# Designs tried in a protein design run: designed miniproteins, single chains, continued (2). Part 30

Each design is a single chain, and the fold is of that chain. pLDDT is the mean over its residues in the fold that is shown.

## One batch from the design tools (miniprotein)

Design m5009
Fold by ESMFold2-Fast:
Structure m5009 (fold): chain A 87 residues (1-87)
Amino acid sequence: DRMLEILRIILESPDARDLNPEQARRLQEAIDALINLHSREDQEALLEALLKLGIISEEEKEDMLKNLSDEQIIPAAWRKIVEYLNK
């Protein structure tokens, strides 16, 4: 699953200051892939992956899909990922 692999790289990466150049490049490529999800199908796949990983609830997923435009979904998803990492 492409979406789970992107999220795995982001979630399992150490703090940016502790990354070697190869790890930093892989993390940046994963972040770039995430922010360039422009299709509704890819955005829905991202939210489903976040639900499977326990980063968002079913209610949060439904709220995002109903109330956010395509341009708002990726910023909102990124905010949820950052909140999860700061636990």
Scores: mean pLDDT 75

Design m5010
Fold by ESMFold2-Fast:
Structure m5010 (fold): chain A 68 residues (1-68)
Amino acid sequence: GANEEAARYAEMAGAAAVAGNAEVAKRQSLKAIEAGDEETGRYAELAAEAAEKGDGVTAAQYSKLAAE
């Protein structure tokens, strides 16, 4: 369903952020927002913001929450 697709995109965004691919991370988080419900999208957005700030730990945490 939509949440499964959103979770996949959020997971890919987190992996890209850890690998240092900020552009890919941002693109995947936007897809997660589009595919998921409001709560999933909110967590994906927060993960992208944390990645932009260089906070990989917080970014990974929000990506995990988006996958729930």
Scores: mean pLDDT 69

Design m5011
Fold by ESMFold2-Fast:
Structure m5011 (fold): chain A 74 residues (1-74)
Amino acid sequence: MEEEAKELAKEYFKKQLDEGKLISVREAVDFIEEKLGLKLSPEEREQLRTLVRDVAKEFAKENYEKVKEILEKK
């Protein structure tokens, strides 16, 4: 599950960047819950949100040039 959630988060973030949108942890969490058919408790959702946020930080560093380009074109 954790690895699947990380891969789905990266997939969603890549889609957002390809569409010229800034990455969103909230939208990625919602996407993962829908995609995996998860019914999470509030505590489990917080754990997923923390995981997705860490993935977002790493993804932003790996895709710094694209993130910067999107920010500068506004």
Scores: mean pLDDT 78

Design m5012
Fold by ESMFold2-Fast:
Structure m5012 (fold): chain A 82 residues (1-82)
Amino acid sequence: KFSYTITFSNGVEVTLTTDKDTFKDGETIDGTVEVDGIKEDATVTLENVEKVSDDEYKATITITFKSSSITTEKENAIIKKV
């Protein structure tokens, strides 16, 4: 599995753990999201994906938390491989 730090334009930072090594526009990925020390299984939807470097992407991201069925608003973010 791979670990990524997702930094949203609003300053919120989450850690994503997933089997995905690369990200593509329109992709939906399964993983574990950690925010403020709380881990939850989530589905992450990526739009407008731009590869910045081998370890960094920009995207518009929506997170759906599986246990609560809460879906976040779309937000621009930087995805960085840990």
Scores: mean pLDDT 82

Design m5013
Fold by ESMFold2-Fast:
Structure m5013 (fold): chain A 62 residues (1-62)
Amino acid sequence: SPQFEEIQREMQRIVNDFVDGKISLEEAEKRLDELVSRAPPEHREQVRSARDDIVAFFKNYS
């Protein structure tokens, strides 16, 4: 869906901003949680799983 595709693009932007040092881990986690809440119900589990994987990656990256 267009909404799900936009959420995937937003998640990638958050990853890029964190890796580039533009946002803190706390801000990245907050923005990712907001994307989970905005996800269509049929994709919410997939977005939540992606968020958990990204947060785990961020905690090991620093």
Scores: mean pLDDT 85

Design m5014
Fold by ESMFold2-Fast:
Structure m5014 (fold): chain A 97 residues (1-97)
Amino acid sequence: SLDEFLERIREALRRAAEELPYGSPEYETIVRSLLHLSLIEGLVLEGKYEEAEEEARAIMENMSDEEREIFLELAKELLSDEELVKKIEEIIKEVLE
């Protein structure tokens, strides 16, 4: 549900704020990833799976390898659709070789 997803977002933000310096590159990557994953989960909940995959692909094209790893770990934790998580892993492999 959306409420369960929002609780997972709040917990991820709390963890990042406790473990990382505010404004660090890793903290900024987590915040950016959580924003984009919120949009992607919204598309999944609307049944727009192809659009969700396209959004994930577009976001990851502008990320470094390190940022993509952070994004994937958050996707595994937060996204309800396991097949979309697998697609994100496949996209990372396709882009990174």
Scores: mean pLDDT 81

Design m5015
Fold by ESMFold2-Fast:
Structure m5015 (fold): chain A 70 residues (1-70)
Amino acid sequence: KEEVEKILKEAEERYKQLTDGAERSLALGEASTDPAVREFYRATARGDLKQAENYRKELLEKAEKILQEL
């Protein structure tokens, strides 16, 4: 039970790091008046969100496999 809690906590922290990073990048982009800087931060945020979504998809696929074996 303790090991399961550690795994879930690490997974949650990783996902939060990616989504928080994306939100920060978007905020910095919106605060900038330079179009090139704004686009750079938008591109960075998109990358982070894509990585977070891929990570979530992998977790869901693992959960589905466990449920199917029940």
Scores: mean pLDDT 74

Design m5016
Fold by ESMFold2-Fast:
Structure m5016 (fold): chain A 112 residues (1-112)
Amino acid sequence: EEKEKGAEAAWEGGRRAAKGAIEAGKSGNTPKSAAYGTGGAVAAIGAGVGSEIGARNGDAEKALKEGEIGAQAARSGIENAYKAGATEEGYKKGLEGAKRLLEGAKKAAEAA
């Protein structure tokens, strides 16, 4: 895969993870759940960008590491949102988003 396609995969992964985290947070109908979901989304966006930059610069290690760190942070936000009242369905969607972020980061690293 070309570096550009890897970078796009990282960005798309970050976007999907952010969407999942927001959906998880919103499902709880509490300010606390929404705050945790938003935190997870911010981490996911940052990771997607960081992984994209790594891929574009040919830095496979950076691309993968940024994705792994961000996926873990997004997962933590989603788990905290669930404890704050997020629905099981919202929690599941959030976790699938975090998985897509890691998959995008792996493609970015392969293309770097």
Scores: mean pLDDT 85

Design m5017
Fold by ESMFold2-Fast:
Structure m5017 (fold): chain A 97 residues (1-97)
Amino acid sequence: LPAPRPDATWDDLAELLRPRALQLQQQIQQVLQQTPPEDRYITQMELTYQAQLELLDLAIAASGPDIQAELRETKARFEAQYPKGLEAARRAAEEAA
């Protein structure tokens, strides 16, 4: 994980995270190619959620206090809301089967 930087800007964080974001996107694409078409939507949602959490954690670790506070609030909201939406999507897919 990168060392915390009190003076890090949003652009600095975007540049730092870009290689990892691209790597995660490629990994998701590879998994989706091996996933049956009927499961791809749910699988993409799950993998995207995990990738976004990883990128948020890296951004928090690399950022100064002000940006870090905003990112922690964003992560807390994301963790609270996204899993509930994903469970609802899984139930809807199961009912449609």
Scores: mean pLDDT 76

Design m5018
Fold by ESMFold2-Fast:
Structure m5018 (fold): chain A 63 residues (1-63)
Amino acid sequence: SELAEAVRRVGEKNGGVLSAAQGVGLGYMHGNYKAMELIATKAEENGGRISVEEAVKLAEEAE
């Protein structure tokens, strides 16, 4: 999916992690509000950050 690819690219440039804001913003920009909510929830559980692998998994689960 375009969202999963965008998440992977941003995460890899940031040392394998995304901030909650980056993950949520990508989900919102791609119109995937379910992925946005899942990523926001997971990032909050992890101190405001999420791994690229987990964010990609959540983006794919939301399809």
Scores: mean pLDDT 80

Design m5019
Fold by ESMFold2-Fast:
Structure m5019 (fold): chain A 81 residues (1-81)
Amino acid sequence: MSISKEELEREIEEAMRLISRAVNSLDEDLVAEARRLLAAGESPDAVTDRLAARLAAEKGLSPDLARRIAARLVEDVLAEL
């Protein structure tokens, strides 16, 4: 229970890495959906709105933050097409 400051910092770093990995894994599903919708001829704006709504519902994010993340994902997908 009592550990050194450096050991505690390493444990916090590992926990943060696991959280980040879980968030990134969820984002991969959204990227795959964006690619499918854009390939089917959906407008970037429509795809952004759809992904933003899903992010808000699934992650409990604020609508503004969800929209910013969705817009970035759509922009990245368009750059790869």
Scores: mean pLDDT 71

Design m5020
Fold by ESMFold2-Fast:
Structure m5020 (fold): chain A 96 residues (1-96)
Amino acid sequence: SEREEALRKAAEKLREAQALAEAGVDPAAFQEKMREAYEYIAKAAGVSVETLYGILRGDPAVKPEERKAVAEAMAEVAKLFGEELDEESKELIEEA
């Protein structure tokens, strides 16, 4: 369940980053939220944040099992992000 909590927090940080991007606000705030999301993805995958950044940079020295763990965590975060985006869209429609 700690893994599931990390995945949910990653999705939450991605939603915060999306809101900042849509508002056209401070790029530094956007980057901070993206960094927080990556930290939670790394935690859920059981790897260091440096290993996750290595994967994002295309570093071939990253172990296959670590790459797989990060890919699986990222896929789960993407699903959670999509589900929460749908709920927020529904709330906006209901409030209108």
Scores: mean pLDDT 76

Design m5021
Fold by ESMFold2-Fast:
Structure m5021 (fold): chain A 71 residues (1-71)
Amino acid sequence: VDALLEELARLDAEFQAAVDAGDYRTAAEYLERMGRLVEELGRAGGLSPEVQRQALEQIEAAIRIAREKAA
C-alpha cells in the first residue's frame, strides 16, 4: 500500500508539471495511470469502495477536460 501511495504522489507531481507546461495530452496520460493505481489501491484494501468510486469519477472528468484542452 505504501509503495502504491508513493507512486501515486510521484504521478501527481508529474501531472502538475505537465499542466504547468501546457502539455494536456501528457497530463491526460498521467491521469489515466493514476486511475489504474486507484483501482490497485482499492484491491489492496487501501481505499473504501465509495472513496475509490468517487476518485475514479473525478479522474475520468479531469481526463475529459485535459483531452478537450489538448484538442
Scores: mean pLDDT 80

Design m5022
Fold by ESMFold2-Fast:
Structure m5022 (fold): chain A 89 residues (1-89)
Amino acid sequence: SKYTDEQINKVRDYMIQNGPGNRTRNSAGLENYFIARALEEIENNGSLPDKVDFLESLGIRYGPSLGPNAQTYDFIVQNKDEILKIAKG
């Protein structure tokens, strides 16, 4: 990954402290692969792609109801500038 485990862990800690619901490091959407892909998309394109396309690219099937992965996606989109800043230092 373009991002180190330390950078990904800093973003995860921010998302646990400030994100929706009672989340832990094992919560859906807080995995290294999810955070790393989100950071790469924000850095390269200024935001995440369409929610369904993003989640499907990670092997996650999006349903009509909001799931933990969709909630994490929404939080990242709403806080993208701060998340990138935390990752970069």
Scores: mean pLDDT 78

Design m5023
Fold by ESMFold2-Fast:
Structure m5023 (fold): chain A 90 residues (1-90)
Amino acid sequence: MTQRTLEVEMIAEEGDTIENAARKVAEKMAAQLPADAVEATMGIYVDGKLVALATINADGSITITFLSEDPNKKLKKGTKVKGVATVTLP
């Protein structure tokens, strides 16, 4: 098995919460996964702080676990949101 690291970034828009920003980043990552990917595990970072973990399965289903921040907390417009995934290939 081979592992690869993939990164996606977005800038928060007005009205974005930690929950909706994390979901957008996870969906963006899922769209970029190789077709032969078995699983991807992702850390989601807001201004460099880890706020959530996501698992993306081969069927495209996404599970997000929020760690330390309130998921309903609103982000300031222009906040950097980054997803860093370890992708497992056959």
Scores: mean pLDDT 80

Design m5024
Fold by ESMFold2-Fast:
Structure m5024 (fold): chain A 95 residues (1-95)
Amino acid sequence: MSFDELVDAILALIDKDGDGVIDRDELLDFQLRLLGVSLDLSKLSPEQRALVNENVDRIMAEIDKDGDGVIDREELTAYLRSHFSNEDLARLLAQ
C-alpha cells in the first residue's frame, strides 16, 4: 500500500461515524483497541487507563493545532508522516 492508502485505511478504522474528522473519543477507542491486541482490556489497571488517556490527550494536542477539538485527514496525515513509517502503519492496520 502507498502511504496515502495506509492513512485512508487508518482513518476509516478510527472515524466510526464517517464524518471525515476524528474526535477524542474515536482516537481513545482506537488506542484501546491497539492495547486489546496484547492486553485484556477488562484487566487494565487504573494506572494503565490513565496512561492511555494521557497519550490520547498528548496526540490530540500535537495534531489539533487550531484547537477545534477534532482531527481532519490532513492533520492526521501530517502527524503519521512525521512519526510513523509505511511499515509501522501497515502493522497498526494488521492489528
Scores: mean pLDDT 70

Design m5025
Fold by ESMFold2-Fast:
Structure m5025 (fold): chain A 86 residues (1-86)
Amino acid sequence: SKRGIDAALRALENLSTLLDEEEQMEAKKIIDEVRKLSYEEQTKILEPVIPKLKEAVQAVVNGDLDTAKELVREIIKEIKEQLKKL
């Protein structure tokens, strides 16, 4: 659903605040690019990363910030690669 996609983007934006300032700026740029896409394109890009996004959220809940940071970096990298194919 569009609500689910919006929630996933907001969760990713919040998780990106765990990263350093330069990585946060890059993540924001990539998230903003995804927000400008059609719902169908947003779904294609985000559905494959939802499992990793859930793992990142769980890592934060467990206090494992190092794992959460690495998962967020992987998610941003995967989204960036998919955006280049559009």
Scores: mean pLDDT 86

Design m5026
Fold by ESMFold2-Fast:
Structure m5026 (fold): chain A 79 residues (1-79)
Amino acid sequence: MEEETRRRVQEALARVEKEVGDILNEAKKKSTIERSLALGHALAALRYYREAMQADPETADELIAKADEHVEKAREVVK
């Protein structure tokens, strides 16, 4: 993987880990169903970012897009 792409993915992963932490803190104030949904989306996002770290640049961009979608879904649940 290109150094620039790997660095970008690492920075994105760090941001998402922080954002997921914030989302999960809000989720603990919600119902059990809402917490489960938020957790599911948060874990899916982290999984896709982790896979992106091991992928080629083209696949990494696709995985990052999927991870970002799951972060948005988790954020929607905890509103």
Scores: mean pLDDT 76

Design m5027
Fold by ESMFold2-Fast:
Structure m5027 (fold): chain A 73 residues (1-73)
Amino acid sequence: ASEAEKEAARKAATAALRAALAPLAAELATASDEEQLAVVRAAVEAVKKTVTPLQKAALDEALAIDEANLAAA
């Protein structure tokens, strides 16, 4: 896949994840960092079942970055 295709997959994966997290926005705003990460991980796993392999890779990359940022904070 080209870089343009990877970027399109990241945008599509982000849109799908945003849709999955939208009903949980209030919970995420009041949750602890560990609870927020658990909710995001569950949403990523649910979305991965319905998206392309390229979009799954983009979601895994995004989650790894978020986990690394939380571990560093």
Scores: mean pLDDT 69

Design m5028
Fold by ESMFold2-Fast:
Structure m5028 (fold): chain A 55 residues (1-55)
Amino acid sequence: MTATVLLKDGSTVTATGDAKVGDKVISKDGVIRLASTGEVLGTTPIDGEGVVVSV
């Protein structure tokens, strides 16, 4: 499924995977991962923490 991730800097990115609103994500080395499971949701050039805001 498609999810929208809000990053700490206020930017949004589109991700694909099994995520729920309120799930924490970590972006590192261009890869967005779900913090709880480590599942890869997508890619972004922005490193840092984020949260899923819509699915």
Scores: mean pLDDT 77

Design m5029
Fold by ESMFold2-Fast:
Structure m5029 (fold): chain A 83 residues (1-83)
Amino acid sequence: EPFDPLFTKYLIALAMKDYELALKYVEEMIKKYPDNPVFYAVKAVLYRKLGKTEEADKLIEKIKKEFPDQPNVLKYAEATAAY
């Protein structure tokens, strides 16, 4: 793979609407790339898809606190949760 195989596995899970499996791969990506706020935003979206609104809200607050200079990442998490 020209990039991390976890991302390919995530995309396949998402295409299958297997949000639990997609969440597992996003968690593995966060472990490998803990300073990338995009994966935290994606995890928040997946929590909302799974009905885990409390966990999603806590993660959004973590993104605000740890990545205050990246407002577009937070907007992504909020906007894409509607799909």
Scores: mean pLDDT 74

Design m5030
Fold by ESMFold2-Fast:
Structure m5030 (fold): chain A 90 residues (1-90)
Amino acid sequence: MEEEKRKKEIEELLKEMLEKMKELIIEALKEEGVEDEEEIEKLLAELEKIWRESAKDATEKVKDVMKLYILEAEEGREAALAAARELAAK
């Protein structure tokens, strides 16, 4: 039950991050002189595809980080560092 809720919260957070990144990219492209709205939309569509392809991997990595954060809060920093080293060794 809690895991399903956390997965949805992570997915919503990733969507918010994507929207913020899109806004920053549009602003940066306009500053670089890219004013063609069709080119901007095409670049954003390609970026969204790349994001979606990496989103599953990113979601799993975020879950691992969240587990380490919870472990640090419950068991302390040394336990979290030991778990992080084990994950890095895989």
Scores: mean pLDDT 65

Design m5031
Fold by ESMFold2-Fast:
Structure m5031 (fold): chain A 83 residues (1-83)
Amino acid sequence: SESKIAAQLTGLALVVIGGEITVRLFEEGKASEEELRNEIEATKEAKEELEKLIESGKGGEFAKKLKKRAEEVIKRGEELLEK
């Protein structure tokens, strides 16, 4: 249902936003390495769920853009953990 997809996308968006915020806070010295690692893992799971939605033709351009944001969080977060 449209309502179910909207709820799922909302949850996934909140995870990705949390990752974006944590990356920024870590760059500012305001988040721990453990917090960054946990948010990268959560964002990887959100990315996998977004990929499933996209492959099934659901979530449209919003899901595709959110997946790209998730990929950026993962890449930047992993770069920061490598120093």
Scores: mean pLDDT 90

Design m5032
Fold by ESMFold2-Fast:
Structure m5032 (fold): chain A 89 residues (1-89)
Amino acid sequence: MEEKIKELEKKFKEELEELRRKHREYVEAKRAGASEEELRRLEIEVLKALLEALETLLELAKLKNASQETLDELEEGIELVRKRLEELE
């Protein structure tokens, strides 16, 4: 159990760094006046990175015996991100 938690924590940190990097790219492109097509592409990249991070966080929360409220909030967040991705793709 502890080894799996450590591996997921490392994975989550890497996914969070990727999310932050993708979000910065999006914000910089938006400020630079990038096309709507480029901004949509970057938004999809941000949402995909967010989805991966949330899914890893949900796995980690389950292993740490997080409250049902926390698990429900994470599952709701994942569903909202998936819905947004479907609308953009």
Scores: mean pLDDT 86

Design m5033
Fold by ESMFold2-Fast:
Order: C-alpha cells, then sequence, then structure tokens
Structure m5033 (fold): chain A 68 residues (1-68)
C-alpha cells in the first residue's frame, strides 16, 4: 500500500515540503509539483537515499534530521 493512507500528521508532511521548497529556492506552497519532485530527488541523491522523487517516511526523516 502507498504510504500516507492514514496520516494524522499530514500537516507535518506539508511543513516538510515547504521547508524543502525553501531550501531549494522554490515557492513554499507545500504542493508536490514537478519542480518540488526534482528538489526531492536532488535531496535524496545528496543524502544517499533511493532517488524516487517521493517525500516518503525515509526522506521525511532525513529532511527532519537535516533541518535539526
Amino acid sequence: AAPGRLEPEGEETRALLKALQTVFGLPPDGVADAATRRAIQRFQAEHGLPVDGVLGPATAAALRAYLA
């Protein structure tokens, strides 16, 4: 099953998307458009994660650690 089917912290995922967008100089709207997916892929490559362009649990955890 796809992750995020039951996600009580959906606002947290949006906040992480906005933070990622800000880091890469994109509009921080929390929308996973094509430019945002490219930024996710770049972040994943920089941090040794599988480059799938999806803000999944592993990518979210890495982004949280990066921002801490």
Scores: mean pLDDT 73

Design m5034
Fold by ESMFold2-Fast:
Structure m5034 (fold): chain A 77 residues (1-77)
Amino acid sequence: MEMNKELAEKLRKLAREAREEFRRVEEELTPEERAAFERVLEAVERAAELYEQGKGEEADEVLRRTYAEALAAYEAA
């Protein structure tokens, strides 16, 4: 199943692009917002690895959970 490998490559590319964009606004973020963003990037990279292993459902759960946690932290700040 090659679709999961393609998804993993796309997620890695998105993580690189997100880091570049984040660098431009990093000074405007609170420490809490920055920590939440770092956690999201880590989850995206972990999800990419899970997709490569054919564990798409686990990868989707990791992304959903981390996104929800990051959003909650951002709204609480």
Scores: mean pLDDT 74

Design m5035
Fold by ESMFold2-Fast:
Structure m5035 (fold): chain A 111 residues (1-111)
Amino acid sequence: MTLYDVIREEGKKLGYSEETIEGLKELVTLYLVLDRDPERFAAAIQTQLSLASPDEREALVETLAGAMELAGRKVSEELREALLAGDREALLLAAQALGDFIERNRDLLPK
């Protein structure tokens, strides 16, 4: 079983679309490429949000919320609005949730 298999299985249980599940895999991959550094991840996402259309921002925020929910965290409407605004503290919470999800599944990471 790969980390991507876990994302797919848990995402399906939570009722996420295939598009959101693929976005979750991309976010996890980005976080791993950025050495699991929450500050670097938050800065990268903040840049993506600043360049994105309104629909692309909504899709990215839904994917970030999905990552937090995979880590067992509740995402409030206030937190969703903060993520949509590119708020650094909200993005750091999303990065920490991704880190927590990855750590829970550490045995599935490459050697």
Scores: mean pLDDT 83

Design m5036
Fold by ESMFold2-Fast:
Structure m5036 (fold): chain A 83 residues (1-83)
Amino acid sequence: SKEKAEEAYKRTKEIVEELEADPEVAALVKQTGAGGLAEHGIEGAEELIKKGYYEEAAKAFEGTARILEEAKAEAEAELRQKA
């Protein structure tokens, strides 16, 4: 549904904002290529919304959010080991 797509978009945006707030974590996520994959995922999901494919858009945003969440957690773990 459109509501699910909007919720998934909001979740994905929140993760992006959290990454932008921590430059060290953001740099590590960028090095893994996850940032580039997420950017393409968001762009694809926005195109799906424009076409009215809300279920597919929701899945695309959810997949993108998962990629970012996993990359962020891994980056944070790496930084903790170096502290």
Scores: mean pLDDT 81

Design m5037
Fold by ESMFold2-Fast:
Structure m5037 (fold): chain A 95 residues (1-95)
Amino acid sequence: MLEEEIEELKKKYLEGLIARAALSIAASSEEEARKIAERVTEEARKLGFEMSVEEALEEAIRKGNTLSVKELLELIDEYEENKKKIEELEKKKKE
């Protein structure tokens, strides 16, 4: 159960990270957009998800085109909270 909760939180964290990237990319140069996608890829890999820079960029652009600004902001609001919950649950699992 605890492992399933951590995995679900990691997925929600990645969704928030991609939503944040989507809003940033909309106002960014091509160079800045690629750097944003690289950061998403690094964080995704740390969470155990396999994602290329191209896939991260495509997913962020897709979310920006399909979700409203309100929906993107809701995912971003959960981002920091989910990160903290993952750290707390992982620490508890080791005890």
Scores: mean pLDDT 76

Design m5038
Fold by ESMFold2-Fast:
Structure m5038 (fold): chain A 89 residues (1-89)
Amino acid sequence: MAAEAEAQLKGQFDAVIEALEKGNYEPAKIAIEDLYQLAESIPDPELSKELKEEVDNFKKAAEEGNIEEAREYAEKIVELVTEYVAQQL
């Protein structure tokens, strides 16, 4: 289950990064908003804070058009969300 969730999240972020490469920021904007809502729902304050920090970093990279940096932060976000999902099961 956790590995399947990780694959799905990674695929979604790959699509967001591809859109950014084409100059389309809208998918990234939606993902950022959804991720902030997810972070607020996490009862672990340390994990919630870390996820918010990585989402802030991703937002900055995406707004600056830094695709390499955005991809790096997206990978960290996928790792944190996957860990949270695994802990819920």
Scores: mean pLDDT 80

Design m5039
Fold by ESMFold2-Fast:
Structure m5039 (fold): chain A 57 residues (1-57)
Amino acid sequence: SEEFKKILQEAGELTQRAFKNPTPEILDQLEKLAKELEKYGFTVEAKNLRDVIKALG
């Protein structure tokens, strides 16, 4: 879906930014995207994104 593509693109861009400089603001934005993925039923992708957030925070 278009929603899924948009979320994945935004998550990818924010993840790259977080690897360079993991600020609380970027990590909070990634967590919001993980919640949005769960809302649309993409539970595996949401879990994977949260695992990345945990590794960076």
Scores: mean pLDDT 82

Design m5040
Fold by ESMFold2-Fast:
Structure m5040 (fold): chain A 57 residues (1-57)
Amino acid sequence: MKVEISDALRAALSLVRPGVPRVLSQREAGRLGSELDGGTEAASLAGAIRAGLVKPV
């Protein structure tokens, strides 16, 4: 899946060291997604997974 990365997304990703893969719990991934859109945790988590930014373990 192709995704365009906004400055807001780049800023959120900087909270987890750039260039280093990190396994996030579903709760942590949901919180990160909420930082990206300011919306509901479930909706932002689903959006991040669809965009390929977060992969379920």
Scores: mean pLDDT 52

Design m5041
Fold by ESMFold2-Fast:
Structure m5041 (fold): chain A 82 residues (1-82)
Amino acid sequence: MNEESLKILKKAEELIEKGKQAYKQKNYEEAKKHFSEAAKIYQDILDLGKKSGTPASESFFDFFTKPLKEAKKNAEEAEKKI
């Protein structure tokens, strides 16, 4: 796994953490922005993997699909509070 790919994943995880912190502080606009940005990162990774045409090993798609779904749901929950 390349350092660049790990850095992108770490950024997505940091955005989820910032989103959760903002949500806890009732900064719902900030929470929505962070969760939405994280969701875009996971979506881009998933789309790139599918377009490559290489067979995904085992549950590779599930690894990105679950965080993506969670980030989208958290962004939607934050929007409902605005």
Scores: mean pLDDT 75

Design m5042
Fold by ESMFold2-Fast:
Structure m5042 (fold): chain A 96 residues (1-96)
Amino acid sequence: SPSPEEIELEVRESLARMAFAIAKMSPLEKVPEGARLAADILAALPRVTPAALELARELGALLASHGLEAEARALAARLEAAGKRELAAALLAGAA
């Protein structure tokens, strides 16, 4: 049976993916808001997973595609402050 931590991880990863999907479908002025929500959920994960790293990279690529490089750097800084340095690096790699 999954542990409480594994259940929390699965739920939070699903919520982060949903926030990303909403951001991707949003008008440009709402993309930063959706991206911040996805990043905040990623920052709250109990551990870093390959799925979370992939989502962080895709989030960076989404922001770069809209010219939101300053927002990508700000979200990476927030992830680093939360102790999620690998997610921050993945987001910046996606935005490159």
Scores: mean pLDDT 87

Design m5043
Fold by ESMFold2-Fast:
Structure m5043 (fold): chain A 92 residues (1-92)
Amino acid sequence: DVEETLALLSEESREFARAVLTEPDSVKMGVLEGVYEGSSEVAREKGVDQSALDTAEADLEALKKELNVEPDEKVKEEWAEKVREWMEKRLA
């Protein structure tokens, strides 16, 4: 079940997975776009290949069109900040 699967993940990954698996589509899109926004900013600073970021962005746009939902902007901002802080702390 979902909770058994989530128990296999770290605390941070568990929170992300639960949000993506159980929340409404608008919240799911907010989480996914937030994670991309936060992580892509740090990845660009570290010189990660832009083609990987372009692919992820294209996949998010395709999913957004398929679900026909607008992402929850507050959820997006919260997850972007959370991921940015987490990555900065880990890469310090």
Scores: mean pLDDT 71

